# Designs tried in a protein design run: designed miniproteins, single chains, continued (5). Part 32

Each design is a single chain, and the fold is of that chain. pLDDT is the mean over its residues in the fold that is shown.

## One batch from the design tools (miniprotein)

Design m17144
Fold by ESMFold2-Fast:
Structure m17144 (fold): chain A 75 residues (1-75)
Amino acid sequence: SKKHAQKGIDAFLQGKFDEAEKNFTKAAKESKDPELSKNAENAAKLIPKVKAGEASDDEIQELVENIRKVKELIS
């Protein structure tokens, strides 16, 4: 849902990566918008790598872009 997408964005901005991953996963599963589902799912997959310090610069940029698109879709 848009509510879970917003909670995912808010959690990510606060550095709460586990909460962000959880909420983006819920947004991806519950959303009827395929574009929101895809971007939320990709964000949820990349967040654990960023938290672990294992993400490349390209993966960090991809995560930021996925979150930006999720924010635009729920605005």
Scores: mean pLDDT 87

Design m17145
Fold by ESMFold2-Fast:
Order: structure tokens, then sequence, then C-alpha cells
Structure m17145 (fold): chain A 78 residues (1-78)
């Protein structure tokens, strides 16, 4: 549980950084932060007890949505 909590806290920090970068128009850097957060959430999912899995899946889906949004913004900027 403590290890899962540490992974989630780090992932949340990365998401905050990604959102700040997105607001500044640094889409490529925002994408990198979101992808790093996704990796940490996936690692947390491997370690999580079954009862916490649905909440983690929800967080993963939200980050995946953020990634898709930023990827579309990058493509439009080409």
Amino acid sequence: SEEVEKLLKKAEELIKEGKELKEKGDYEKALEKYKEALKLYREALKLAPPEEVPKLIGRILRVFGDIIEVEKLIEKAK
C-alpha cells in the first residue's frame, strides 16, 4: 500500500507538471510528463489490491485522454 501511495503521489506531480506545460503551449514536454505518469499508474496497478483496481483504472483512463488531447494539438501544430 505504501509503495502504491508513493507511485500515485509521483504520478499526480507529473500530471500537474504536464498540465502547466500544456497551458504554456509546451505540448511535446506535456506529453512526456503524461506518459511518465501513465507508466507510474500502470506500475501501481500491478501492486494494488483488487479493491483499489477500479479507481486506478479510472485514473489511467483520464491520463490516456490527456495524452490523446495533447497528441492532437501537436498534429494540428505541424
Scores: mean pLDDT 85

Design m17146
Fold by ESMFold2-Fast:
Structure m17146 (fold): chain A 78 residues (1-78)
Amino acid sequence: MEEQKKNDELFVKAMTERMKKLTEQMYENYKQNESLGNADYSNLKFLADQLSKFGGEKGREAAKKALKEAEEKRKKVE
């Protein structure tokens, strides 16, 4: 359905933007407090799972990419 595809694209865009903002927040939080950074990372994993389940094929690929970027940012704090 055309409407469903449009909704999926909007959802993927919104969730990807949310994950990008949370990744930057996680990076800053890890510099100050490991527990706050870990909470943001857990939220990123949750958002990636939601994006994968509800975003269709584009959502699954976007979730993998966004989570990988978050993991790379997390490693840079160590």
Scores: mean pLDDT 79

Design m17147
Fold by ESMFold2-Fast:
Structure m17147 (fold): chain A 62 residues (1-62)
Amino acid sequence: AEEIVAEARRLLEEHNGDLEAAAKELAEKYGISLADAARIVIAVEAGNEERALAIAAQALAK
């Protein structure tokens, strides 16, 4: 879960805050749904790391 959140933050910086681009790349890399990846990226952008970790853990358990 922590690795996915760290990657989401890195992808947001690399894509200059493009949430859609970061979410798509995160989904492809970790094999999670685009919806879950988007929720993680949005939580990271909002500074809500606890929420991002919770969503990542749930996405990996599917």
Scores: mean pLDDT 80

Design m17148
Fold by ESMFold2-Fast:
Structure m17148 (fold): chain A 56 residues (1-56)
Amino acid sequence: MPSEEEIKRLEDAGVAAVIAGADPAAVGALARQAIESGDPEKVEEATAQLEALAAA
C-alpha cells in the first residue's frame, strides 16, 4: 500500500493541478485510480502527471 506521505503528495499535486486549471473530476479520477491500485509506483506516476499539469 502507498504510504500516508505518498498519498499526501498525490493530494497536494492534485490540488495544485486544479488551481492551475485542470478539470477537478479528471484529477480526482486519476488520484482515486492510483490509490485504489494499492501500488506505490502508480501513486508516484499519478503524482508526477499532476505535478506536470500544475507546472503547465
Scores: mean pLDDT 82

Design m17149
Fold by ESMFold2-Fast:
Structure m17149 (fold): chain A 68 residues (1-68)
Amino acid sequence: SALETEILKEVGKILKEALSKTDDIEEIKKLVLEQVEKWAKENKLSEEQKAFAKRFALSEIEHIKKEK
């Protein structure tokens, strides 16, 4: 869906920004989840949509963690 595509795009931007600030995986996770929560609140996402965004973000961070 268009909304799922927008969520993936925004999470990708948030993740790239966090990666530019720190190399610490736990700090990246904290920054990404905080920004996803803020973005979801500002855009009035449902709890299901917010959960989807957080799951995607955590999955991407796990992939980065395995490649380090």
Scores: mean pLDDT 82

Design m17150
Fold by ESMFold2-Fast:
Formats: C-alpha cells, sequence, structure tokens
Structure m17150 (fold): chain A 84 residues (1-84)
C-alpha cells in the first residue's frame, strides 16, 4: 500500500540522516565537515518533500518509490564514505 511505502521511505531517510550525523562526528577536515553537513541537509530535504506531498494529498506510489530509491542511494554513498 502507499501507506507502507510512505513508512518505508521515512525509515530509510531516518537511517540516512543518522549515517550523515556519524559522518559529521568522524569528519577531520573542513571539506569533510561541509560534505557531512550537505548530506544532513539532503536527508532533511527528502523528509520535508515527502511530508509535504503527504500533507497536500498528492503522494503517489511513483513519487514514494522515487524517494525510496534516492534514500537508498544516499545510504549506500554514506556507508562508502564511513569506510576507513
Amino acid sequence: SIEELYQKALELIEKALELAKELLKKAKTLDEILRAIGEILRAIGMRYDLELLKKKGTLTEATVQKIIAEAEKLIKELEELLKK
């Protein structure tokens, strides 16, 4: 259902946000700090867009699937950056 997809999208965005926060904690250089802040803002932006679509009643299965794919991509990118 669209509601199940919405909850999955929120969980993935929250996971991405936590990974981005971990990236910020491990940041050693200004470039790394700025990268981590950018990724935190990206995750917050995804959540804002998702919640806005839900509030407007314009949330479709296709738009949620797109957000899920973007969140999964962000998680993968952040996991790669967190490797030492």
Scores: mean pLDDT 88

Design m17151
Fold by ESMFold2-Fast:
Structure m17151 (fold): chain A 55 residues (1-55)
Amino acid sequence: SEKEDEASDLAIELREKLQNEPELLEKIGEKANELGKTGDAEKVIEFLKEKLKNE
């Protein structure tokens, strides 16, 4: 779906930005996975966008 594709694209961008910060990337991934368990892709997208703005 479009939202799932957007979340995936954002996750890829974040991995590229945080290549040298694996611990931070791991924490972000853990939080995104926890949000994903609710089935709400919109929350995952919002979270990843916020992280991209701060990094």
Scores: mean pLDDT 76

Design m17152
Fold by ESMFold2-Fast:
Structure m17152 (fold): chain A 60 residues (1-60)
Amino acid sequence: SLSDIEKKVIEYLKKKYNLTEDEAREIVREAISRLIAENKPITFDNVLKEAEKILEEKKK
């Protein structure tokens, strides 16, 4: 389910990038929103790739 994908990506980002629950959730929500706008499938891999792109954009 979408909720299961969200949870898995959130936990992955928390572990890999040392993010808080709120930070990871915000990024994952933005990633899903972008995928929907681009008419791309909501999969673990696609959400993770978009989330990592968002993290790179915020790294300044």
Scores: mean pLDDT 85

Design m17153
Fold by ESMFold2-Fast:
Structure m17153 (fold): chain A 98 residues (1-98)
Amino acid sequence: SEAERRAGLLGVLDAVASVLREAIERARAAGDEERAAQLEELLAEVERLRAEVEAGADPEAVAERLLGLIERLLALLADDPTAVAALELARERLEEIR
């Protein structure tokens, strides 16, 4: 159902946001301000998608945009095995919902 797809999308969005917050903290601890800033921009985009889902946006359109974000994050965080594992799981969950 649409309600189940929406709930699943919110779960994936929350999981991706959590991965981003942890990656931002690691970047800041390492003194990598450029990486932290880039990740903060992507976190803001994830939070905007979450707000759109809550406002009744089409789950299919949001899922497509979130898949694109996850792909960008996998490229940016390729050197972070913990983030990569969590993002791969989020991508698989999102493909099941879509």
Scores: mean pLDDT 88

Design m17154
Fold by ESMFold2-Fast:
Structure m17154 (fold): chain A 58 residues (1-58)
Amino acid sequence: PQEAVALQDHPATGPHEVALRKGDVVTILEKVNDEWWLVQTAAGERGLVPKSYLKILS
């Protein structure tokens, strides 16, 4: 599975978004489009985050 770290806090403002805090490590489930990725948090929450908020881990 591909992992990424949140570069900054992300507020969940839409019904399909997930909230992140800076430094949260998430699993990338799907790259839905050029702007938004579907992720799963360590707590098991799933939702969309702008890809610009994430840094892919090798």
Scores: mean pLDDT 83

Design m17155
Fold by ESMFold2-Fast:
Structure m17155 (fold): chain A 80 residues (1-80)
Amino acid sequence: SKLEELEKDAKEIIDSLPEVISKEELKEKVEELMDKYDMSEETKEKILTYIDNHLPEEITREEAEKIFEKVIEALKLEES
C-alpha cells in the first residue's frame, strides 16, 4: 500500500541520518518525502510549520523520527 511504502521510505531515511542533522536538511528530506507521496499542500504546510516552530536548528535522529511519524500519521488521515 501507499502507506506501507511511505513507512519503508521514512525508515530508510531515518536509518541513513547522522545522530545530529540540521533543521534545514530535515525540512528538505521531509518535504521530498511528502512530495513523493502527493500529500496535500495543507498537510505539507502544517508539518513544515511544526518543524519551524518546535525544533531547534540542530535535530537529533530521535527528534527527526518523531517528525517522520507525523508524516505517516498525516497520510493515514488523508487516506481515511
Scores: mean pLDDT 83

Design m17156
Fold by ESMFold2-Fast:
Structure m17156 (fold): chain A 78 residues (1-78)
Amino acid sequence: SGEELVKRAEEALEKGIEYYKEGKKLLEEGKILKGIGLILRGIGYATEAYLLAKKAIELGLEEEGQRIIERGKEAGLI
């Protein structure tokens, strides 16, 4: 269902944003390898969120899917 895709996309984007923020914080602290690892994990989750949001839009949940994509763009992940 489109509603399930929206919820999964929201969860994936939340994880993506958190990993990305933590990764950037670690880079600032000089923990380069760990920071890069978390940034890449964040990008992976954001990519999953984008694909799920696009599928939700195709199923008629345009507003919800677009909000997820916009949030990902604001975070610099989409």
Scores: mean pLDDT 89

Design m17157
Fold by ESMFold2-Fast:
Structure m17157 (fold): chain A 95 residues (1-95)
Amino acid sequence: SKLEELVEEILRLMEELGMPEEVLEAFRRVAEALLEEYKKASPEEQEALIEHYERLAEILRLALEDPSLREITLQGLENQVRYLAKKFGLPVFPA
């Protein structure tokens, strides 16, 4: 699916940006839960999820090109992964 492709791209971009392994592992678990939610979502909700993660991928690509954006992007993404892990009842990594 389009969301599966976006999740794989986001994971690759996170790795290139230097995201810690514990955060990458947490996002892999979040991605599995997200894909299950996506299958149950309405067409409008599916479109909104795709648009959200397409924007995230663009932000990550920009952070790879601009070192000044890297730290704030990584911090924001770590917070988002932590939030989603808690939302889905999954293990969270230390603060």
Scores: mean pLDDT 83

Design m17158
Fold by ESMFold2-Fast:
Structure m17158 (fold): chain A 69 residues (1-69)
Amino acid sequence: MEELLKKAAEYTAKGDSEKAAELAKEAQEKSGMPKEVVIGEMSRKAWELGASPEDITRGANKAMELLED
């Protein structure tokens, strides 16, 4: 799970919101964590990597569409 969230954050920082959301979905499926927790963790890690607010917002919005409640 940690590795998947790290990769999701890296793709978020690169502006690849679709790949980031796919990795976040896989992390949710493996962990059973709530959607909000997965998205929050991905966004936090992306911010730590220096991702722009725009890239973080795109990644979070795409993950919100893809992840289960």
Scores: mean pLDDT 83

Design m17159
Fold by ESMFold2-Fast:
Structure m17159 (fold): chain A 69 residues (1-69)
Amino acid sequence: MEDNLRIAAETVMKAAEKLGDEELAQKLREAIDNGVSPGELARLIAEAGRKIKEKLGTDSLPLGKPVKL
């Protein structure tokens, strides 16, 4: 597996976990663990990235407030 794609997948997986999308995070984890092709992994990363951006867009105002995690 390409290291760059794996790092991207892990980054997107962590973002999905933080947003509470465990299904998306699990899907990415399984793809990484099963060693899917670089093309398949890139497709999953793109799909996950779009979903994460949509969630962040909806929550941008609440997330912009001074709240500590």
Scores: mean pLDDT 70

Design m17160
Fold by ESMFold2-Fast:
Structure m17160 (fold): chain A 74 residues (1-74)
Amino acid sequence: MEKLLEGEILDAFGRIYAWLGKKLNDEELKKKAIELLKKAIELYKEALPSLSPEEQKKALEYIEESEKRIKEIE
């Protein structure tokens, strides 16, 4: 549970930095967003074996969205 929550927190910060990086065309904010989103993906993957089937589905959705967001800002 802790890793899922940590992943969600880092994902939220990554999304904020991605939005700001795009809006301001700031490469440092974009890099920070990518770092945070990649860490969130790692935490979601680590959490997966401990999660219920419903939580696993949500974690996989979060991973997919985070990966898409990284590709959009790279």
Scores: mean pLDDT 85

Design m17161
Fold by ESMFold2-Fast:
Order: C-alpha cells, then sequence, then structure tokens
Structure m17161 (fold): chain A 70 residues (1-70)
C-alpha cells in the first residue's frame, strides 16, 4: 500500500512538471498511470480511507511541484 501511495505521489509530481513545461500529452500519460495504480489499490482491498490518503498524497505532490515553479 505505501509503495502505491509513493508511486502515485511521484507520478502526480511528474504530471505537474510536464504540464508546466507545456508537455500536456506526457502530463496526461502520467495521470493515467496514477489512476491505474489507484484502481490496483482498490483491487488489492484498500479501504476508502486508504484511497483518500493515496489521492491526498498525489494532490500534495502536484501542488508542491507547482509551488516550485512559482
Amino acid sequence: MEKIKEEVARLSAEAARAYMAGDFKEAEEYNEKALKLIEEAKKKGASDEEIKEIVRAGVEAARAAYEEAA
């Protein structure tokens, strides 16, 4: 579970960086990979609370990447 959370955060940060660089296609691909990992977590029996934590980690990582560019 923690590994999925870490990977979703990494992918979300990469998506944010790609988006800021104007690489919208790459940003979309990173976001799609993150969504697939969230689906894997659900299939692995993650609780609603665990899914919320994974999503929150991704949002926070993306926000941090945007803040770095500001």
Scores: mean pLDDT 82

Design m17162
Fold by ESMFold2-Fast:
Structure m17162 (fold): chain A 106 residues (1-106)
Amino acid sequence: MAEAEELVRRAEELLEEAERALEEGDLERALELLEEAARELIRAALLGAEDPEVMARVEEAARRFERLAARLKERAPDDPEMLLEIELIVGMVRLTLGVARVVGRR
């Protein structure tokens, strides 16, 4: 669906901005961008669950999201609030992708 394709494209752009924020040392900005990317990925997975081309792009973006989330955790090991927030958004993305994969296989 065109809307799901637009959502995954926005997630990809947000992940690029998050990577730049991480490289600049702006950890709060990186978290904010990852939270926005997670929202777009969740929406894209729910709307595009039955579209294998959209889901392939969502899964690739989700892998990039998890890599950036892991890098952010590595940069902020002594920030328990940031670590909790990262774990929550990663968990939400993983859960939604799991549900979308089941829907797409029916």
Scores: mean pLDDT 85

Design m17163
Fold by ESMFold2-Fast:
Structure m17163 (fold): chain A 70 residues (1-70)
Amino acid sequence: GAAEAERLLEEAERLGVLAALLGADPSTLQKIGELNKEAREALEKGDEERALRLARESLQLAQQAVTDAK
């Protein structure tokens, strides 16, 4: 539901900030930002399933960025 998508999106944003502080590639940070924007737009349109998928994709990318940057 929307609450799950919001929660995953908040986590992706937090990890994106951490990745930036750790020196992650700017191109990866831009992709995370784009996915987060699309997820928010999907939530505004009431497309909870799309928002959830995009939030999960953003979170996975953010987790990878943190791991790679260390």
Scores: mean pLDDT 86

Design m17164
Fold by ESMFold2-Fast:
Structure m17164 (fold): chain A 92 residues (1-92)
Amino acid sequence: MLKDAVAQTYITEGNAAFRAGNYEQAIRYYERALEVASDELKARAYNNLGDAYFAAGDYEKALESYEKALELAPEYTRAQKNLAKVKALLAK
């Protein structure tokens, strides 16, 4: 419970950094969230980490992050869609 409150704070701060275009800072916040998060919040943090890597142009790390999100939550529809998008881009 307390650890997830801390993880949610890091996800919120990462989201703010992402919206500001500070993808490196967003990545650092999402990585900190992953250190303390429950499996449900880890899936969300991995998906958001994938979004940050994608926006930064690191498509291989975006792919890995989305795959980790789906490993924890196989029915995570947003992560499935994001993974398909990255795979299509890397197949060129």
Scores: mean pLDDT 85

Design m17165
Fold by ESMFold2-Fast:
Structure m17165 (fold): chain A 70 residues (1-70)
Amino acid sequence: EEEKKKLFEEMLDLGVEQVKAAVDLVIARREYEKNKSEDIEKEIKTLEARMDEVAARQAELNKRYEELKK
């Protein structure tokens, strides 16, 4: 079914975005450990918010995928 295929592809794309955000977050956290600047702290908070948004979107897509199986 085409809807399932499209949904699965969107989930894979979100997986890629999650990895990108996770890498950026690791780099920012390492810089914060070295320098503890307010600007780096703001960047970490922005990246954490982005990770939360990606996770929420993944949960929504997973729910839709499960509904399509019924």
Scores: mean pLDDT 80

Design m17166
Fold by ESMFold2-Fast:
Structure m17166 (fold): chain A 64 residues (1-64)
Amino acid sequence: GRAAAESARAAARAGDAERAGAAGVLKPGQFNDTELAQRAAEAARAGDAEAAARVGEIGSKKAG
């Protein structure tokens, strides 16, 4: 939900790729957690807070 998106956005603004990746990842046993983590980390490295937030939102929507 919104909390995951905000955590990812805040991490991306700080340039913390690892924290952004963690915030955007689905739990194990769901689908394609590696891809979501990688996209969040790449967005944070690029300083793209909106892309990192979107990954977090996608992750939380698919988790329920």
Scores: mean pLDDT 55

Design m17167
Fold by ESMFold2-Fast:
Structure m17167 (fold): chain A 71 residues (1-71)
Amino acid sequence: DDMRDMVRTGRSVSDTYMDMVRNGSDSSVVNDVRSRGDVVDRRTSSMFRDRGYFGSRTMDDMRRTVDRVMS
């Protein structure tokens, strides 16, 4: 199911960032990234739901959202 795969990809990106921070940062940074990860998950899910499709545009918007929230 392409839709489930897209949502899973968004969560995977968030989880990867959190794992990297846990391995090399103090607890305050970990907590900040964790909160941002939740926002990324909500935003990517909302974006996908609102558009009812996925493709290069949706992937680009998802990546931009991750970059913006995690930056």
Scores: mean pLDDT 54

Design m17168
Fold by ESMFold2-Fast:
Structure m17168 (fold): chain A 65 residues (1-65)
Amino acid sequence: SEYLEELKKYLEELLEEVLEKHKNYEYREEMEKQREKLLEELSKLPEEELEEIVKLLKEHSLPPP
């Protein structure tokens, strides 16, 4: 699924940004577990729902400076 791959990249970018700002090892481990669980649940969704999630995330992204 192309949308699932976009979601994976988006979540990886968000995790990188969060981890860069918070040097907390426990927080990092918890976030990685949450990401894995979220991706597993997302992979069970139909393509139409994945597309809507991707659109929603893009709408909530800050515009480039």
Scores: mean pLDDT 71

Design m17169
Fold by ESMFold2-Fast:
Structure m17169 (fold): chain A 70 residues (1-70)
Amino acid sequence: MLEKIKELIPEIAKKRAEELGMDAEAIEKRVTAAIEEGSSLTQLIELLREMGFSDYEVLKILLEATEKAR
């Protein structure tokens, strides 16, 4: 379950970045690289916050990933 959630985060973060007018391709690349490097879910949350997502947007990304993973 956690691995499936993590795999979905880059695509969901990219889509949300596009909706917010952020650099969606840069965000997808950085998040994908972090997953390939073995980042935990907590480290991915911290990365999304550092990249400019609010706590609310991070929560929305995680909820959508969790829903799609089940």
Scores: mean pLDDT 83

Design m17170
Fold by ESMFold2-Fast:
Structure m17170 (fold): chain A 65 residues (1-65)
Amino acid sequence: AMDAEFYANVAKGYVELAKLLGAPEEYIKKMEEAAKKAEEAAAAGDAEKAKEYAEKAKEYLDKAL
């Protein structure tokens, strides 16, 4: 579904933003794992799980800043 791909792309966007803002490597790795899980959910067509992992990536971004 397009919604699932949207959330996977949002999670990837958070990873790129964290790198631009100089977030600690540990948080970047956690966000990359969340983004990968969002992509896996999107590939399975699971928009709800993709959204959940995008939200986890955002949580790590907020904690890193």
Scores: mean pLDDT 82

Design m17171
Fold by ESMFold2-Fast:
Parts: C-alpha cells; sequence; structure tokens
Structure m17171 (fold): chain A 73 residues (1-73)
C-alpha cells in the first residue's frame, strides 16, 4: 500500500496542502470555531503524514490546540 507518497512533486503538494489546512485550522481556532478548526487540523495532519512528515503533523496539532486554549481563555 502506498502509505507515503514516493513522488517528490506529489509529496511537495501534500506538504503545501497540509500547511494551508494548518493555517486555516489556526485561524478558525482563533475565532472560536472549534468544529472548523478540528476539521482543518485533521486534514493538515493527514497530509503531513502522507508526505512522510509525522513530526510536523504532531507540531501542527499542538499549535491548533494552543490556539483553541487561548481563544477559550
Amino acid sequence: VDEVIADPEVREQALKSAEGALENAIKAAQKGDIVTASRYATAAALHYVAAGEPEKAREGIRKVQEAVDKALA
């Protein structure tokens, strides 16, 4: 099973998709839209994992959690 994208161009596209989704997740979290933030955070994590960057997925989720915590404080 092609768990990780082997093609460098496709992997680069997955990283860009992950970065865009993460940015949208953080913006939604900052607005208090937890449902939208969770959806984008999930998409970002999946794209990072597909690109072979699980550490970036972990850090991305952490940033969204911090944004949610700050917005709800």
Scores: mean pLDDT 80

Design m17172
Fold by ESMFold2-Fast:
Parts: C-alpha cells; structure tokens; sequence
Structure m17172 (fold): chain A 55 residues (1-55)
C-alpha cells in the first residue's frame, strides 16, 4: 500500500515539511520581486519612448 507509506512518511516529517515550505515561500517571494522589477522597468522604457516621440 503506497498510500499507507506516504501517510506514514508525511506524519514522520513535520520538521522537514516546515523547513521545505519556508524555503519554497522565500524562493517564491524572491521570484515575485524579480518579476515586479522587470514589469516596472518595461513600463519605464515605454514612457521614455513616448516622451522621445513627443519631443
């Protein structure tokens, strides 16, 4: 029964699960920040192009 083994493994890894979830959360936050930075840069570049056409 693979399910019984997986359930036993999940019950036996409360500390590992906490650590892994924390690492995943931290990584996702870092990725999110990088994406937001890229979007802001793209918007700024667009504004500069529009200003160049107006001048």
Amino acid sequence: SRRAEAEAAAANLPQEKKQLLQEIADTLRAIGDKIDEGIALAQKTGDISELSLAG
Scores: mean pLDDT 68

Design m17173
Fold by ESMFold2-Fast:
Structure m17173 (fold): chain A 95 residues (1-95)
Amino acid sequence: SEAERLLTIILFEAIARATEVYLEFLKNPDMTLEEYKKKLEETRAEVRAYARKLIDEKFPNLPEEERQRLLAEVDALIDRLYENTLKFIEEEKKK
């Protein structure tokens, strides 16, 4: 569906931004876990804003119930990805 295609685009954007934070970790492993948490939270907020803008632009007449369901799925997917990224960084810092 068009909605599934949109979710895929949002997922790839989220993955790209999470990857950027992880690559920064590889270049500066002395950075604190709290600093990485902050960076991940900032990128998470940016991806959420991007997703909402994209949904509103592509589905301007989407019924509110469907819009809320789609946004909830997007938020859950982004949250899971960023939580997993943080856990991975934490485990890497343990060596």
Scores: mean pLDDT 81

Design m17174
Fold by ESMFold2-Fast:
Structure m17174 (fold): chain A 74 residues (1-74)
Amino acid sequence: ERELAAKALRAAAEALEKMGRTELSKEFREIAEKIESGEISWEEASKKVEEIMSRLSDEEKKAVAEAVAKVAAE
């Protein structure tokens, strides 16, 4: 569901912001807003997320994955 996907992306954005990655956090929040509004498909959002994730360190990827998993478990 779009709302759950948007919540997961916002959680990822918060994790990145806490790690000092303010611009990447902003990019995730923009993707979350666009998926929630229906402006982009999940396929398009997923591709953008993968592009951002490829720019992260392993530690940053782990923090993002943990934040997303917590939202999915709710």
Scores: mean pLDDT 79

Design m17175
Fold by ESMFold2-Fast:
Structure m17175 (fold): chain A 145 residues (1-145)
Amino acid sequence: SAEDYYAKGVELYSEGKYEEAEEYFRKAAQLDPNLVSPLLVTLIIDGKLDEAKALLEARIKLDPNNAEAWNNLGVVYYAQGKLDEAIEAYEKAIELDPNYALAWNNLGVVYYAQGKYDEAKEAYKKALELDPNYERAKKNLAELE
């Protein structure tokens, strides 16, 4: 049942039907809380940032050491224009998982948005050091050179 809803959500998402995909991912997450991550992605894409934030805060309350939840909370804060809160969330994700290349790249994106180009460059370099094939971090770094 949960897997059937998840599969339907993936199908709809691949078709660009994000609002319909969200409905099915929500049904899947209600039956299996481990399926909440696809729901978070669709909520962020749909601009339902307050709902995405509430789900992430609930996840963090249950497991404060979930680096992925902290990184995703940073993404929500960044989308809301809350740049300082985004930095704090990404720094917490990195504290929990120092090898989290995605969180390092995301930290660089927020520093860039603040005009802190030297800090952005160092964060992108760290992401690329951790994952040499990280094409987005390579592109982001090249824009600062």
Scores: mean pLDDT 84

Design m17176
Fold by ESMFold2-Fast:
Structure m17176 (fold): chain A 55 residues (1-55)
Amino acid sequence: MEAGRKEVEEGVEEVAEIFREALKLEEEEGPFTGGEGLRELFERARERVEERRAK
């Protein structure tokens, strides 16, 4: 992707926040196992991050 200055940095920060929310989700709802389970964990974490970033 051809991104400008801030877009690259924002993307990196967003990924970091997704990982943080994934860790919280794993602690709150229990561990997710299996390849597809991990994918769903990260998708749910991403939705939480999007909700926070909408503010």
Scores: mean pLDDT 70

Design m17177
Fold by ESMFold2-Fast:
Structure m17177 (fold): chain A 55 residues (1-55)
Amino acid sequence: SALEEARELIERVREGEISAEEAGNHLIQLLTAGQISEEEGLELARELKEAAEEQ
């Protein structure tokens, strides 16, 4: 699912495999395509920020 894909992107940022900018761009694409809700997008954006700060 799109939500699972977004979660995997955040985990890859946490592991240092991809940048927060790259993951953020994918998240925006999922939100724009309507594959995730605005509420889910806000929660995922917060998790992305936290993952980037853990590096």
Scores: mean pLDDT 80

Design m17178
Fold by ESMFold2-Fast:
Structure m17178 (fold): chain A 96 residues (1-96)
Amino acid sequence: AAAAERVAEAAEEAARAFDELGKQAKSPMASTGFLMSAQRFRRLAAEVRANPELSAEEMLARLERAGDAAIQSARNAGYGEQVRAIVEEALARARE
């Protein structure tokens, strides 16, 4: 329960950061990519809350995979560093 809420909150905060990147993006394709990442993180938050029986390790691994996918996608558009910062902050928050 406590681990699920921490991971869910971290994922929701990452989703909000991606929404803001989507609003600021100059390219419609980059904007769409960030909005898709925001939805991915919101789905993760809902999933870990719906499955509180998952271990904290499994929840963190899912957050890390979502983050890796977002970073890889963003690198090709020149946003790799900004997205990495969002992911690293979410992981740090989830571990506390």
Scores: mean pLDDT 82

Design m17179
Fold by ESMFold2-Fast:
Structure m17179 (fold): chain A 62 residues (1-62)
Amino acid sequence: MSMEELLEEAKRLAEEYLRELVEKGEISEDQAKERLEKIFKELEENKDNLVVLKAGIKEASE
């Protein structure tokens, strides 16, 4: 996958994950919406800075 595809996949996974948390009552719908907005914004902003995005992913996964 390209970096663009990875970003879109991350957004989709975050949305689905947060949706499940709302369905289980772990978080509110408002919290899920706010978290999605922040995640999308950060992913889009970090896309322009590939080195920052790579550093973040590397620390999160390894």
Scores: mean pLDDT 68

Design m17180
Fold by ESMFold2-Fast:
Structure m17180 (fold): chain A 87 residues (1-87)
Amino acid sequence: MGIRLMLEGKYEEAIKELERSAKIAVENGDYLSAGEIYFLLGEVYEKMGDLEKAAESYRKAADYFEKAGNTELAEKARQHADELEKK
């Protein structure tokens, strides 16, 4: 199935780029962007079926959103992580 192999490669590239972007955002003290990037990592891991890594990424997103002072986004990220931990 060529389409599934193509999607897998695309997700691996997305993960590497997002991890790099998250590291840069954290190094720059841009915690809002770091939270957004870790939230996107959670979504990518969910699409790959890696629910444990997805939950971990959402927890990191919540932590950075809290550092940025965005309580609403932090709560949203925590809810995503909590839902995945029940499965």
Scores: mean pLDDT 79

